# Designed miniproteins, single chains, continued (5), part 11

Each design is a single chain, and the fold is of that chain. pLDDT is the mean over its residues in the fold that is shown.

## One batch from the design tools (miniprotein)

Design m16373
Fold by ESMFold2-Fast:
Structure m16373 (fold): chain A 66 residues (1-66)
Amino acid sequence: DAAVRAALERAIDNVAVYDTGGDLFLQAAEARRNGDRAQYDQLFDQVLATVQRQVDAGREASRQIA
């Protein structure tokens, strides 16, 4: 989902500014700040897959109950 991807990119950028977040999220923000594009892309894809799975599960649940 492009919207989920865009939201995650924005959130990682905010972590880089505010120096907060969870381990994988913080590592992605650090890689981005250091210009390590390869590590950022790898970590971003890992986090995105987890977030997208949770979003999809939430959408499915919402569709079934309301």
Scores: mean pLDDT 66

Design m16374
Fold by ESMFold2-Fast:
Structure m16374 (fold): chain A 66 residues (1-66)
Amino acid sequence: GKEEARKKILEAIAEILRAIGDILDAELLLKQGKISEEQAQKIIEESKKKIDEALKKLDELDKEMA
């Protein structure tokens, strides 16, 4: 149904926003010396993967609704 598709779209958007937040937090923590450069890079790469997965979910939902 349309409402189920809307919820899935909002979930994917929320995942993207959380992942962006994680990237910004990792950069801030690195700048503050609270985490290592290796730890920051790991968080950034994991967050990029989450964004890519969420974007793929959005693309599939768009095709399903068309």
Scores: mean pLDDT 83

Design m16375
Fold by ESMFold2-Fast:
Structure m16375 (fold): chain A 61 residues (1-61)
Amino acid sequence: SKVDKLVAGAAEFARLSGVPAEQAIAFVRREVDEAVAEGKLSEEEGRELLRRVTEAVRAIA
């Protein structure tokens, strides 16, 4: 799904960038909020994406 692809991309970015998990999550939250504001994601998709990214980033941190 669109959410699954975005989660995989965000987790890969966090892994490759070497930033702390909390900073990576904050970055993704900003990007998701912007995408929701631009109509690229619904509020529901944004919440689900942030939840999954948080889980994925914590798994690799």
Scores: mean pLDDT 73

Design m16376
Fold by ESMFold2-Fast:
Structure m16376 (fold): chain A 67 residues (1-67)
Amino acid sequence: FDLLVKDEEKRKEIEEVVRETAEELRLIGAEIDMELYEKGLISLSPEELEELRRLTKELEERKRERE
């Protein structure tokens, strides 16, 4: 029982690290994509633009929380 629970905890820790890393990478990617879009180097569909705006808003909220 305890061994199985310990393995599950380790898996959850790995999943959490992966999630946090993916989240940070996602925000960095969104910032880069938004800059490229503003410079006219890429074209985005309305859905893609909406997703980028959502991610940039999330980034702004996180910066505010760290204040």
Scores: mean pLDDT 72

Design m16377
Fold by ESMFold2-Fast:
Structure m16377 (fold): chain A 110 residues (1-110)
Amino acid sequence: MIKIEEVLVFLESDSPAARRAADRIAELAKKYGVKVEVRRLTPEEMEALLDEKGILAVPAGAFTVEGLLDYAEARGEEIKKLGIYIPADMTEAELDATVAAVEELLKLSK
């Protein structure tokens, strides 16, 4: 089951498009009363966070809401933290799709 209490946004780079997407996700999290943190992480730091229990970390643009719900159900864990990894080379269209998917997950977690 997904009950998101915190959104973590992981930036590989400080590109303007990635920053705008992170800002949009942060505003959505605030709107839905969810804690948000934006961090620049190395790949090694990201891997360490992916191993934490109760965190679901996904590459931006690589997930669907239904796929994430199915994944969380299969693990039998209550997912309290959603991690979004934003690669340096991601397109604006992929970033927009990621922001839309995050909003749908936050709506389902209310």
Scores: mean pLDDT 71

Design m16378
Fold by ESMFold2-Fast:
Structure m16378 (fold): chain A 86 residues (1-86)
Amino acid sequence: SMAAQEEVRRLAEEYYEEYGEESKKRIDEYYKEKGLEISDEQKEALVYAAASIRAIGLLIDRELLERGANPALFSADTLAEIARAE
């Protein structure tokens, strides 16, 4: 739904505001270790992509929990994050 897409964008923007700079530094270090160059615009795009994927995961986990299902299909880290959010 459009509402779900808007929530994903909002969660991704919140993630970028809180962790964007640190995430960009990590991406920069990774590419530098591989002998590859990456632009600031490409780093920003990767952070938003990762944040959007994480947001989709959170929405799926939330839906599963609301339906009384255990989100066992996701990593232990994801389950730990959900437990912390409540």
Scores: mean pLDDT 75

Design m16379
Fold by ESMFold2-Fast:
Structure m16379 (fold): chain A 66 residues (1-66)
Amino acid sequence: MSKEELELEVEAAMVLIQAAVLIRYSEDEEIKKRAREIAKLVEENRKDKEVIEKAKEELKKLLEEE
C-alpha cells in the first residue's frame, strides 16, 4: 500500500470506530440512525477520499449534537 492509501484506510477505520461507539452508546435514536448511515457509506466507499472526508464532517456534527 502507498502511504496515501494507508492514511485513507486509517481515516476510514477511525470513522467506523466512532460511528460504532455512537450506535452502541447514544441515547438519541436519530443520532444512532445517522451514525449507521455514515458507517454504511464509509464501509461501501473505503477507497474514496471525498466520501471519507464527507463522512468525517457528518460524524463531527453528530458528536457536537451529543
Scores: mean pLDDT 80

Design m16380
Fold by ESMFold2-Fast:
Structure m16380 (fold): chain A 89 residues (1-89)
Amino acid sequence: SARADAEAFLARLPEQVAAAEAALAAAGRSEADRAALRALAELLREVARLVLGDRSAWEAALEAARALPDPALREQALEDIRRLKEMLE
């Protein structure tokens, strides 16, 4: 279920982000790429909170999406958050 998946995701998120950052560093990716990963992780954390029923996370999710450095990813994230809001209500 979405709730169980969101709970499992949040429990694993810190470890997955650390592993992804280490992989980017090993691949010689820039600090900007690592910052983009952290911004995406923050967005995904807030989206998981929304799935778990924390409606206060709407503002945080929108703020996290607006902080994404890639304009195309930012636009897609904002659209996805709007769709998620419609689906959860």
Scores: mean pLDDT 81

Design m16381
Fold by ESMFold2-Fast:
Structure m16381 (fold): chain A 70 residues (1-70)
Amino acid sequence: SREELEEKVKEVIEEIKKVIAEISEKLSSEEQKKLAEEFYDFLRKVEELNAEDPEKALEEAKKKLEELKK
């Protein structure tokens, strides 16, 4: 259902947050700040997309998670 997809997007966002936290442990404070800003911009966009088209939001979130794992 649409509601299940919306919850799935939230789950992937939580995984992204965990990966960002792990990456941030190895970065300088300035690099952490930049990474946080880029992540919050992405998060807002995905949350807006999740309200309109959760299937696309899920795909965008999954792509971001895979990019971070590279």
Scores: mean pLDDT 81

Design m16382
Fold by ESMFold2-Fast:
Structure m16382 (fold): chain A 80 residues (1-80)
Amino acid sequence: LEEKVKELEKKVKENPSAETYLQLGRAYLQLGDYEKAVEWFEKAIELKPSAEAYALLGVAYRNLGETEKADEWFAKARAL
């Protein structure tokens, strides 16, 4: 996972996109770095809002114990 994060950080520098930002955020989510996962999912949403990005941000906030924020982002994902 840590090695995969380093590979994805290189991809983000070489080819920044909503997809690479979501992949990096998801890798941080798997690593348990929920604060970094939130940062990258927010950047992905800035480039291209999507139900997937909103749902992943909700998952990250749930893992941080931010239950109300998680529920808001899951609601936004369903509304798309």
Scores: mean pLDDT 82

Design m16383
Fold by ESMFold2-Fast:
Structure m16383 (fold): chain A 75 residues (1-75)
Amino acid sequence: SEIIEQLKGVIKLLEELKKKVEKSDPEVAKEIDELIEKIKELIEKLEKGELSEEEIEEKLAELSEELERIRKRID
């Protein structure tokens, strides 16, 4: 539950970031949309109990890498 709430918070931050960049950099806005969809898919799998603790850690690491990649593109 705590992880799901944190992921929902990340989606909200990404939606706010998308609104800031969508007119200046629509390509980055598209990448943010793609990341939001990946996070939504992860939330669905977590709610269904389809992931092991190890798989959850791996997916969270993948999302952290994608977030860092997007941050570097905005700089």
Scores: mean pLDDT 83

Design m16384
Fold by ESMFold2-Fast:
Structure m16384 (fold): chain A 87 residues (1-87)
Amino acid sequence: MEKLERAKELIDQDNFVEALKILKELYETTDDPRVKAEIYELLGRIYEKLGDKEAAIAYFQKAVEIYRELGDEERAARLESRIAELK
């Protein structure tokens, strides 16, 4: 998805304001739970970079819940490891 890839690029560039706008719009328009999980993962990355560990953990936990529901144990395990590092 073009908008999701653009949001990733913006996060890597530390352009969080534009990334958040794209992620919000995409979340409101998508019905794909995989895309919603990836949006939560990217929100977690933004708040991790901003030093807001509590918000980062909350968003990563939302992504883990969806990835587990989808059977994506690899992505869920990776995010659980990241959450453990932030605690």
Scores: mean pLDDT 85

Design m16385
Fold by ESMFold2-Fast:
Structure m16385 (fold): chain A 70 residues (1-70)
Amino acid sequence: MTYTKEEVLALPDHSIPNGSTIRLDSNADVPAIAPKVNGFVTLEIPEPLDLESAQTLLDNGATGFSTILK
């Protein structure tokens, strides 16, 4: 299932299921969406994911992640 940033931000924490895709505009969006993740997530993002953003995901609810450059 694919979510926009706005859809994710409207959902409760730990509600984005394992194997979901989230469309983001930048690394700056990651801290706001990280608490919403529950399991493996794919980020569709137009820039490379930085180390701080990757760590933020893993510290919050992501068991792992992948990225798609768009």
Scores: mean pLDDT 84

Design m16386
Fold by ESMFold2-Fast:
Structure m16386 (fold): chain A 69 residues (1-69)
Amino acid sequence: SHLKPEYTFGVPKGTVLRREHFDLVGRGGGAGEVVSADPPVGTVLTEDMTVRVRFSNGEETLLNFRVLP
């Protein structure tokens, strides 16, 4: 399995990680529902961050959050 950032999202500084950020990937991409995220939902994004997400079908993906000034 190739684990690499598949999706990049530009977000304002201070954005709180929400389940909705993952819905665009899980529901739209056919991977199913989000089972876990690291760092978890509720984390405040103050700098660029890669979030590891696990879906109900057993797949993992990396979401790259680019924090905008």
Scores: mean pLDDT 71

Design m16387
Fold by ESMFold2-Fast:
Structure m16387 (fold): chain A 69 residues (1-69)
Amino acid sequence: MKEAEEEVRKLLEKAREALKAGNLEEAERYLEEAREIAKKNELSEELKKELLELEIELGIERIKRVVLG
């Protein structure tokens, strides 16, 4: 579990950087990897919350790109 949590933390940091840069495809890839690890391992509530918040942010940015052009 500890190694899985460390990997998820690294992926969430990379996803945040990608979102800040506007690289939605890169952010999606990192969040997808983090979610696959989360499915196989119990994560702390803090990590689950961070993952969910980033997934929501990515979703909002995608909707903006589709709706606003």
Scores: mean pLDDT 80

Design m16388
Fold by ESMFold2-Fast:
Parts: C-alpha cells; sequence; structure tokens
Structure m16388 (fold): chain A 92 residues (1-92)
C-alpha cells in the first residue's frame, strides 16, 4: 500500500526527530519505530500516530502533532504526501 508506506515514512521521521531532541527517551521511541515498521493496517498506524501526537502535544510541539494526525488520518496518497512535505519543512 503506497498510502501506508508514506504514512510510515512520516511517523518514522518524527520518531527520529524525537530521539535526537529527547535522547533520554530513546528506548521508548525505538520501540515505537519497530511498531511503525511492523504495522500492517491503517488502523494500527492510526493508533501509533495517536500515541506519537500525544507525546508531541505534551512537549509543546503542537504543529508537529497536527501534521502527525494529518498523516495518520490521510485518506489518499496526495493528502499524506502534502502533510509529509510540511512535516519535512518543520523538522529541517
Amino acid sequence: SELLEIQKEGLLLVLDYLIEKFPEDKEKFEKLREEVKKAKSLEELQEIGDLIAAILERAGLTEIAELVREIANAKSVEEAREALERLKELLA
């Protein structure tokens, strides 16, 4: 699924950012990365996306959290790509 692969790319990008920003929580984020890689359905990615968004919201990273939710809830490849592009700009 092209949609699923783009959604995974976005969530993995955010988790890599969180590992660099909060190295003390690296083990937690590495576990979430493995869950993202193993996800076989949009529902599984949505659950992981909600967990990541909650972590971001708690850290005050609200714009990144909103993009994570847009990526995880994307209904099309186009929607997912647009959200991923905005995410890449914010994390640059």
Scores: mean pLDDT 88

Design m16389
Fold by ESMFold2-Fast:
Formats: C-alpha cells, structure tokens, sequence
Structure m16389 (fold): chain A 63 residues (1-63)
C-alpha cells in the first residue's frame, strides 16, 4: 500500500472519531484530507473513497 493510501486511511479514522464526539467540522476536515490523498494515489474511484465523499457531502449539508 502506498504512503498516500495509509495517510488517507488515518484521516478517515480520525474523521470517524471526531464524528463520534459530535465534532462535525473536524470530521469534515479529516474526510476532505483523506479524499485529497486518495486522489493523489489514483484511488479516487475506490469504494472507500466514494463512501468518504458521500459522508463529507452529508456533513456539509448539516453544517
């Protein structure tokens, strides 16, 4: 796995943690960083990246 994918997964986990604490602004920031890293890794169309994008869009609607 590339370093970019590992970092992207780290941001996904951090985003989930922030969301569980009710910190939607921090969760959205982490999801956006993860999506940028997935794009740089050529994984923007992966199932995980697509799911994270849907989650970010949902949080943007709530904020």
Amino acid sequence: MSELIARAIGHVLAGIGAELEGDYETALKHYREALDLFEQAGMADSPLAKRVREKAEELEKKL
Scores: mean pLDDT 83

Design m16390
Fold by ESMFold2-Fast:
Structure m16390 (fold): chain A 75 residues (1-75)
Amino acid sequence: AKELIKKGEEYEKQEKYEEAIEYYKKAIEKAEEEGDLALKADALLGLGNVYDKLGEKEKAKEYYEKAKELAEKLR
């Protein structure tokens, strides 16, 4: 999951948002399989950031809210 998040961040920095979305989604799937709520929250935050940059405010909000819910469980 962590490697997939790094790939998503790399593509996001290059403004390759479709590729960034693909890798963040793969990171979410891997984090769920591994039970790693922290990495899942990080990947959801990454997806929110990409959708926000694309102007898709509602999708960005949904992913930010999901990331926040997971982060609160880790406290």
Scores: mean pLDDT 82

Design m16391
Fold by ESMFold2-Fast:
Structure m16391 (fold): chain A 110 residues (1-110)
Amino acid sequence: MIKEGEAEGTLSATGNRVRVRGKVEIDGNKVKATVEVELVSGDAPVTATLKLLDEQGNVVAESAPKTVAPGQRATLTLEAELPPGKYTVVVELTDASGERRLLPVVSFEV
């Protein structure tokens, strides 16, 4: 099964606007999330981390962080084996000021 999603967010301190597009591929209990993060506007880079949250909002898996420069795209990938339940793929954005935003991209069930 494949599920797709999009999200947009603004980091108010820097004026950075970020667009996220992602998909989740589900094969039994094995999940692969692939997300593209684009810094659409703004003058400062952001750090993006791909996170997988359970129904309670606990982080059950996360990617290594990647830096996204203005006008650039970064691809983040996360693989996990999950027990049955509801999950959300989110991207955490952090700027140089320490402002953080969580952008939910796609929700799915295992």
Scores: mean pLDDT 81

Design m16392
Fold by ESMFold2-Fast:
Structure m16392 (fold): chain A 86 residues (1-86)
Amino acid sequence: MEEELLFDVTIAPGKSLVLPSLGLDGYEVTVTVKSGTVDLYRDGEFVKTLGPGESYSFPASDTSTYIFKNEGDEPAHLEITRRRVE
């Protein structure tokens, strides 16, 4: 099953990406770090640090606010995809 690319974004050092709410049943969202490092927050709580090649997935129906913060000194490149879950 082919993933759909939603966003290809670069987060500068000290900046954050707030992931847009999709509100879609039957889809999974995956955020993949292509380069750099980001800290993942869910509803203001720290979840984990993601480095290059690491990913985090959640249901697109999730109403939580996800924030990806670049607390490093290099730009972080993220790809955000979605796929249908059968």
Scores: mean pLDDT 78

Design m16393
Fold by ESMFold2-Fast:
Structure m16393 (fold): chain A 64 residues (1-64)
Amino acid sequence: SVAERVRKALIEEGVPKDVADYLGDVLEYLLSLGVSLEKALEAALSSVPKEYQEKAKKAIEKVL
């Protein structure tokens, strides 16, 4: 799934596993509600602690 690819990319970029898992869970939840991938990714990214935002953004760009 896209969420699993995002979790893997986040971990590879140095985001802690618990943060990566949380972002992936938020992404899966929003996608299950019919939210578009773009909006779901924006919302999931905004839920990440500020110190990991840059790494998370780079990871997401690699998946898309």
Scores: mean pLDDT 82

Design m16394
Fold by ESMFold2-Fast:
Structure m16394 (fold): chain A 108 residues (1-108)
Amino acid sequence: MLKRLRVVATLTLDPDVTEPITKERFEKLLAEGRLSVSVVALDENGTGVKVPPEAKERAKKAVLDYAIEKGLTGKVITIEMDVVLDEDDNVVEASEPRILAEYPAPPR
């Protein structure tokens, strides 16, 4: 049975990140706590559910790829995507990510 989920990913870059994010830099920023990614999933009724690992990784990749492509600095970005899962929680279909919000990271 196929399951449909709406997945929302928020990436937060520390306001001290003044240089554009790159693939090489994201791991260092994540380890230093200067970059974070949160992912939530909603079912077809809008109820919060556990995020399947493959859906979580796809959403994280989508928001990170957007941040890298745009050369983003100290910002918060929220994206939304729809995924279809099989009975083993494998992603069989994923929508294009939609940008819901982009704004400067709040000061400490």
Scores: mean pLDDT 79

Design m16395
Fold by ESMFold2-Fast:
Structure m16395 (fold): chain A 65 residues (1-65)
Amino acid sequence: MEEEMIKEVEKIRELLEKNREGSEETLATLLVAAAALRTASRAAGLEEAAKLADEVVDYAAKLIE
């Protein structure tokens, strides 16, 4: 269900915000988790969840760079 997927993606965003100045390894792990949720959302046709996950992946990538 898309609402449940969005909730999981939002949890990853919260963890990224709490760890925004954390280790590169922690941020990379959260990026991989968000990317996995993006892939799963796309495969299931959950377009809003996939869009949110893509935003979270972009945010994580910017924190690592």
Scores: mean pLDDT 83

Design m16396
Fold by ESMFold2-Fast:
Structure m16396 (fold): chain A 84 residues (1-84)
Amino acid sequence: SEAEKVLKLGEEARELIEHISKNPGSIKLSDLPEELQKILLEVVAKAQQVGKEHKDLPDEEKEKLVQEVVDKLIEKYYEKAKEL
């Protein structure tokens, strides 16, 4: 069903982000489904923006800001599943 597809996409996005965090550079963006690529591109864009704007911040604090964006993206997928 469409609801199950949206829910699964949210779960896959969470697992993928966790995997990349543990193994940087192990996954090529082009090898991923288009829907997951869009999520990753948004996360990467935000991470680069935070890094550029907050050069003096510790990496730990930059990572926290990126994680907040990731959490919000995942929540949106679960909310969409509830409406289907």
Scores: mean pLDDT 69

Design m16397
Fold by ESMFold2-Fast:
Structure m16397 (fold): chain A 101 residues (1-101)
Amino acid sequence: FKSIEELDPEEAIERLRELIERGEERLSPEEVEKFKEQLRQMLLSLGLSQEEADAIVNDEEDVRLFTLLLVALSYELKEAYEMLLERASPALQRAFAALEK
């Protein structure tokens, strides 16, 4: 299989989404709760309010989008990252602007 960096941005996003969904299927409810708590703490550290962080961690699509954005940023998939960021809420966009700095 091609390295994720060699994929078109849309293909990279789809591959990452599949990997995240597969990972979620293997997590216990307790592990999911720990992940959401870690995510909440990270969002607060990035300057989000408790209300904004709570809204994100309680929305399954926002949690998935945050994870996709983190992975895309970590692998330096710039175009995929930018496409995902355009779909993100203003609060998520602010969090990732702080993380990039």
Scores: mean pLDDT 74

Design m16398
Fold by ESMFold2-Fast:
Structure m16398 (fold): chain A 73 residues (1-73)
Amino acid sequence: MEEAIRLFRKAIEALNQGKYDESIELAKKAAELLGRPDLAEEIVKLFNEYKQGNEEAKKKAEELLRDMILEAR
């Protein structure tokens, strides 16, 4: 639980620093620790959409990461 929350927080920090690949890796690992591989797939999809120019996908990815921190209780 605490490790997954820590990784999600680091993923948000990496995202805010423009380190998208690091953010993806951290978020995927956190989702896997929660037993939620579906979330790992959603995160990868949103980052791929952002890389293709969908700026809303970046906002949605950040919101998803924040929601996962709240859910991991």
Scores: mean pLDDT 77

Design m16399
Fold by ESMFold2-Fast:
Structure m16399 (fold): chain A 69 residues (1-69)
Amino acid sequence: MEEKIDRLVAALKQALEDHPEGFELDVDAIAKGLGISKEEVYQALERLKEENDVVVEERDGKIFVRKKG
């Protein structure tokens, strides 16, 4: 469980390096693709927020992630 969350956090950090202006995540698609729960996806996003000075916005089951301006 925690290992999958750690891998997701690392992937999101890499995506922010590639797209510092932000990107959208489909929580349902990520949860299914990684074989984790939606709750575990949200746990990874909370860790990302604490470690990387990032803004996370949720709308209609999708998450938008960007650096704080």
Scores: mean pLDDT 75

Design m16400
Fold by ESMFold2-Fast:
Structure m16400 (fold): chain A 103 residues (1-103)
Amino acid sequence: TRQAGLNLGNLQSLLRKLSMLIRQTVGEELGEETRREGDALVDALYGLLLLDPETAGQLAQQASSTLQTLLDQMNENPVEGGLAAHEAVRAFRDQAQALLDSL
């Protein structure tokens, strides 16, 4: 369906931006922490996609847009941008998990 395609497309866009963000993160420890938070976010979003695909698609779109802005900021200030990106991924992971746990 059109809506299912949009929701999946939003998640795929988020996955690409997470991959780029992790690769651009300065510091191996911060990069690995961001990867773990990103993996947890994706797992929670896949769970949401099965139970509440509209909410999953909306959250993935919001996260994807936020991560694009952070990727652009990391080009100007890699250290501060990387820390902000890690915090944003963690915040979206917490939000996705809370939504999944509420279902």
Scores: mean pLDDT 82

Design m16401
Fold by ESMFold2-Fast:
Structure m16401 (fold): chain A 71 residues (1-71)
Amino acid sequence: SMELEKKVEEEKKRIEENPEDAEAWFNAGLYLKKLGKYEEAIEYFAKALRLTDLADAEALRNLAEAVEKLV
């Protein structure tokens, strides 16, 4: 989806402006997961988790779902 790809690029711009924006990493991961880019989505969810000191249960859940798609 061109719309989802645009949303990924918007979140990547947010990350370029503020690399510590955990929400931007999480949202980019979510859109990448919806695009079927599971390996890339896992990296973004992992970064969001690291930025939140592993407190983001939603990021962890989405990371697990993306990993399951690769198995």
Scores: mean pLDDT 87

Design m16402
Fold by ESMFold2-Fast:
Structure m16402 (fold): chain A 94 residues (1-94)
Amino acid sequence: SVKEYIDAAEKAFKQGNFKEALEYIKKALELLDNNPDLEDIEEYLLRIFKLIKELVEAGKKEEVKKMLEELLKKAKAEIVKIFLDSSLLYLESL
């Protein structure tokens, strides 16, 4: 189901449906936070980060930042917290 959310986010992004892409990214990250022992977690986080970069390039930096900040406040899995914090630091560096 994480793969399905990421695939849906990529499709929504390509169609210019940035709000829908953000919602699918949020669902994927919430599911990873609840399943941090998932064997492909690092691959999924890399795919999500690529989408984050593409959304920022599309002018959606503030929407991405808000989503990541909201997720970080509720995150429980260490790997997801590290990912969210690192992604926010990337946005701050732009």
Scores: mean pLDDT 89

Design m16403
Fold by ESMFold2-Fast:
Structure m16403 (fold): chain A 69 residues (1-69)
Amino acid sequence: MMDKAVEEIVKLAKESLEKAIEKAYEIGKTLSDEEAVELAGRVAQAVHPTLGPLAATRIAKAILDGAAE
């Protein structure tokens, strides 16, 4: 499950950061706080080397914000 979510978000981020943020928030809304923290960390690690720290931070924050709703 987590691997698939990371793959989907990373794929979207390479095409459109805005779409990746929207998808990350939507996925976050379906997760527990613990799951959201794990996914946010994994996505940040996957995105950071390719798109940089700003993109990684924005996507990770979207996951956490979704879960916190």
Scores: mean pLDDT 82

Design m16404
Fold by ESMFold2-Fast:
Structure m16404 (fold): chain A 99 residues (1-99)
Amino acid sequence: MAKVTIEVKVTVHAGQPVPGARVTVEVYADGKLLAKKEAVADEQGNATITLEVEVEPGARLTVKVTAEAPGYSPATKEFVVSARPGETITVEATLTLTP
């Protein structure tokens, strides 16, 4: 197993945090969903999500991060990372919500 830790900051365009935003993280390999978790952003707009995935050495993972809050359009970012068994990968994502 590899661990993927996603550190997410949810803001509006002015950099102000969006507390309570729902953050969804999906990890894919070769178009197949391997893991999915949700978290809620704190008072500073921060959420940390750790997923454990079964990977072959050098597997290419697509990490999809979506943030949603009432009154805003959903925001999504995608990252491509390489993983090996026993590795911990950290991904930092800032998602900007628009009304």
Scores: mean pLDDT 83

Design m16405
Fold by ESMFold2-Fast:
Structure m16405 (fold): chain A 72 residues (1-72)
Amino acid sequence: DMDELLERLEAKLEEAKKAGVPQEVIDRVERTISTLRTARAADVDEETMKQLIEHAQKVLEEAERAIKKVKE
């Protein structure tokens, strides 16, 4: 579900900002959210959307890893 993925990315963006994660990680999450929203609004083809979702999931995992590293 795209809405669930976007909600998770937005929640991780807020958590990353509060945790003091490097700006590069914050920028990557913000860019990924914008890209997904733009792609959904533009009704991009299924294959392109699948690739964007896969990339977004990797960005989410990287953000989670960065947050854990700062908190530890």
Scores: mean pLDDT 83

Design m16406
Fold by ESMFold2-Fast:
Structure m16406 (fold): chain A 59 residues (1-59)
Amino acid sequence: MEELEVEVVAPTGATRRVRVRSAKDLYEAMLELAREAGASPEDIERLKANFAGAPDEPR
């Protein structure tokens, strides 16, 4: 897949441009930004569920 520049926005209003090569990279970048911006563990868990596309718990 080609690299894509994406602007991610945390619930706190923090924004960051990240370059992603895949949907997994986007998911990881958003997760990292959310944690850095002070998102709660619950918000992070919801984000994981949305990107997983399945109800399976993250290992």
Scores: mean pLDDT 65

Design m16407
Fold by ESMFold2-Fast:
Structure m16407 (fold): chain A 105 residues (1-105)
Amino acid sequence: MMGREAAETALAGAEAALEAAEESGSERAKEAAEEALEAAREALEAGGEASPLALASAGAGATAAGTGLAIAKTLKNKEGGGEAAEAGGRAAAAGGRAAAAGKGA
């Protein structure tokens, strides 16, 4: 409902992507997931100040979505990486939902 809750959803998506990347054993996928997780945390913290809804949701949502795609792309050639690709998709979906929630329509 609030930007903080939306940012937390994006953060959870990024964490799921990181967990799947770790299971795949891909160092690059793990690095990309950590980058999104860091950005999502930063957006969440920034959203704690003025105008938290738009800032936290837009920032965390965009970052989580980008990382989800990057993870899926990195693991596309690994047949055993299906779960990591799925987690990347979840991170992208969670990021999109966080951004949509931030619009407050």
Scores: mean pLDDT 55

Design m16408
Fold by ESMFold2-Fast:
Order: sequence, then C-alpha cells, then structure tokens
Structure m16408 (fold): chain A 68 residues (1-68)
Amino acid sequence: MPLTEAGIAVAMALIKAGVADLLASKGKLEEAIELYREALELVRREAPEDTETIAALEERLREVEEKL
C-alpha cells in the first residue's frame, strides 16, 4: 500500500483512537475525548476525503461525550 502523508495521518489518528478507546474503557472519559478530538482534527486536515474514518471518529467522540 502506498504510504502517503494522508495515509500516515489516518494511521496515526487510528492509533490515537485506539488509545482513546482504552482510556474510555477505564472511565477516563475526558482524556479519551481529547484523543478522539486530536485524531479527528488530524484526519480532517490531512485526509478530508476519508469521510468513513471521519464519521467513525465523530461517532466515537459523541458516544464518549454522552457518558459525561
């Protein structure tokens, strides 16, 4: 698979989202929200055409925010 700047950004964002999932599972909702937000901002900036990843991150962020 070609490693583009956009592809690297999406990979980094997915790693951030994975860490955020773990934090949310431990009840660290505020920390999870910050990481989902960082991941979402990264994808929106570097890979705005990846609407599927953006939608998935927006849904995860909403789910965690609803738990506050």
Scores: mean pLDDT 81

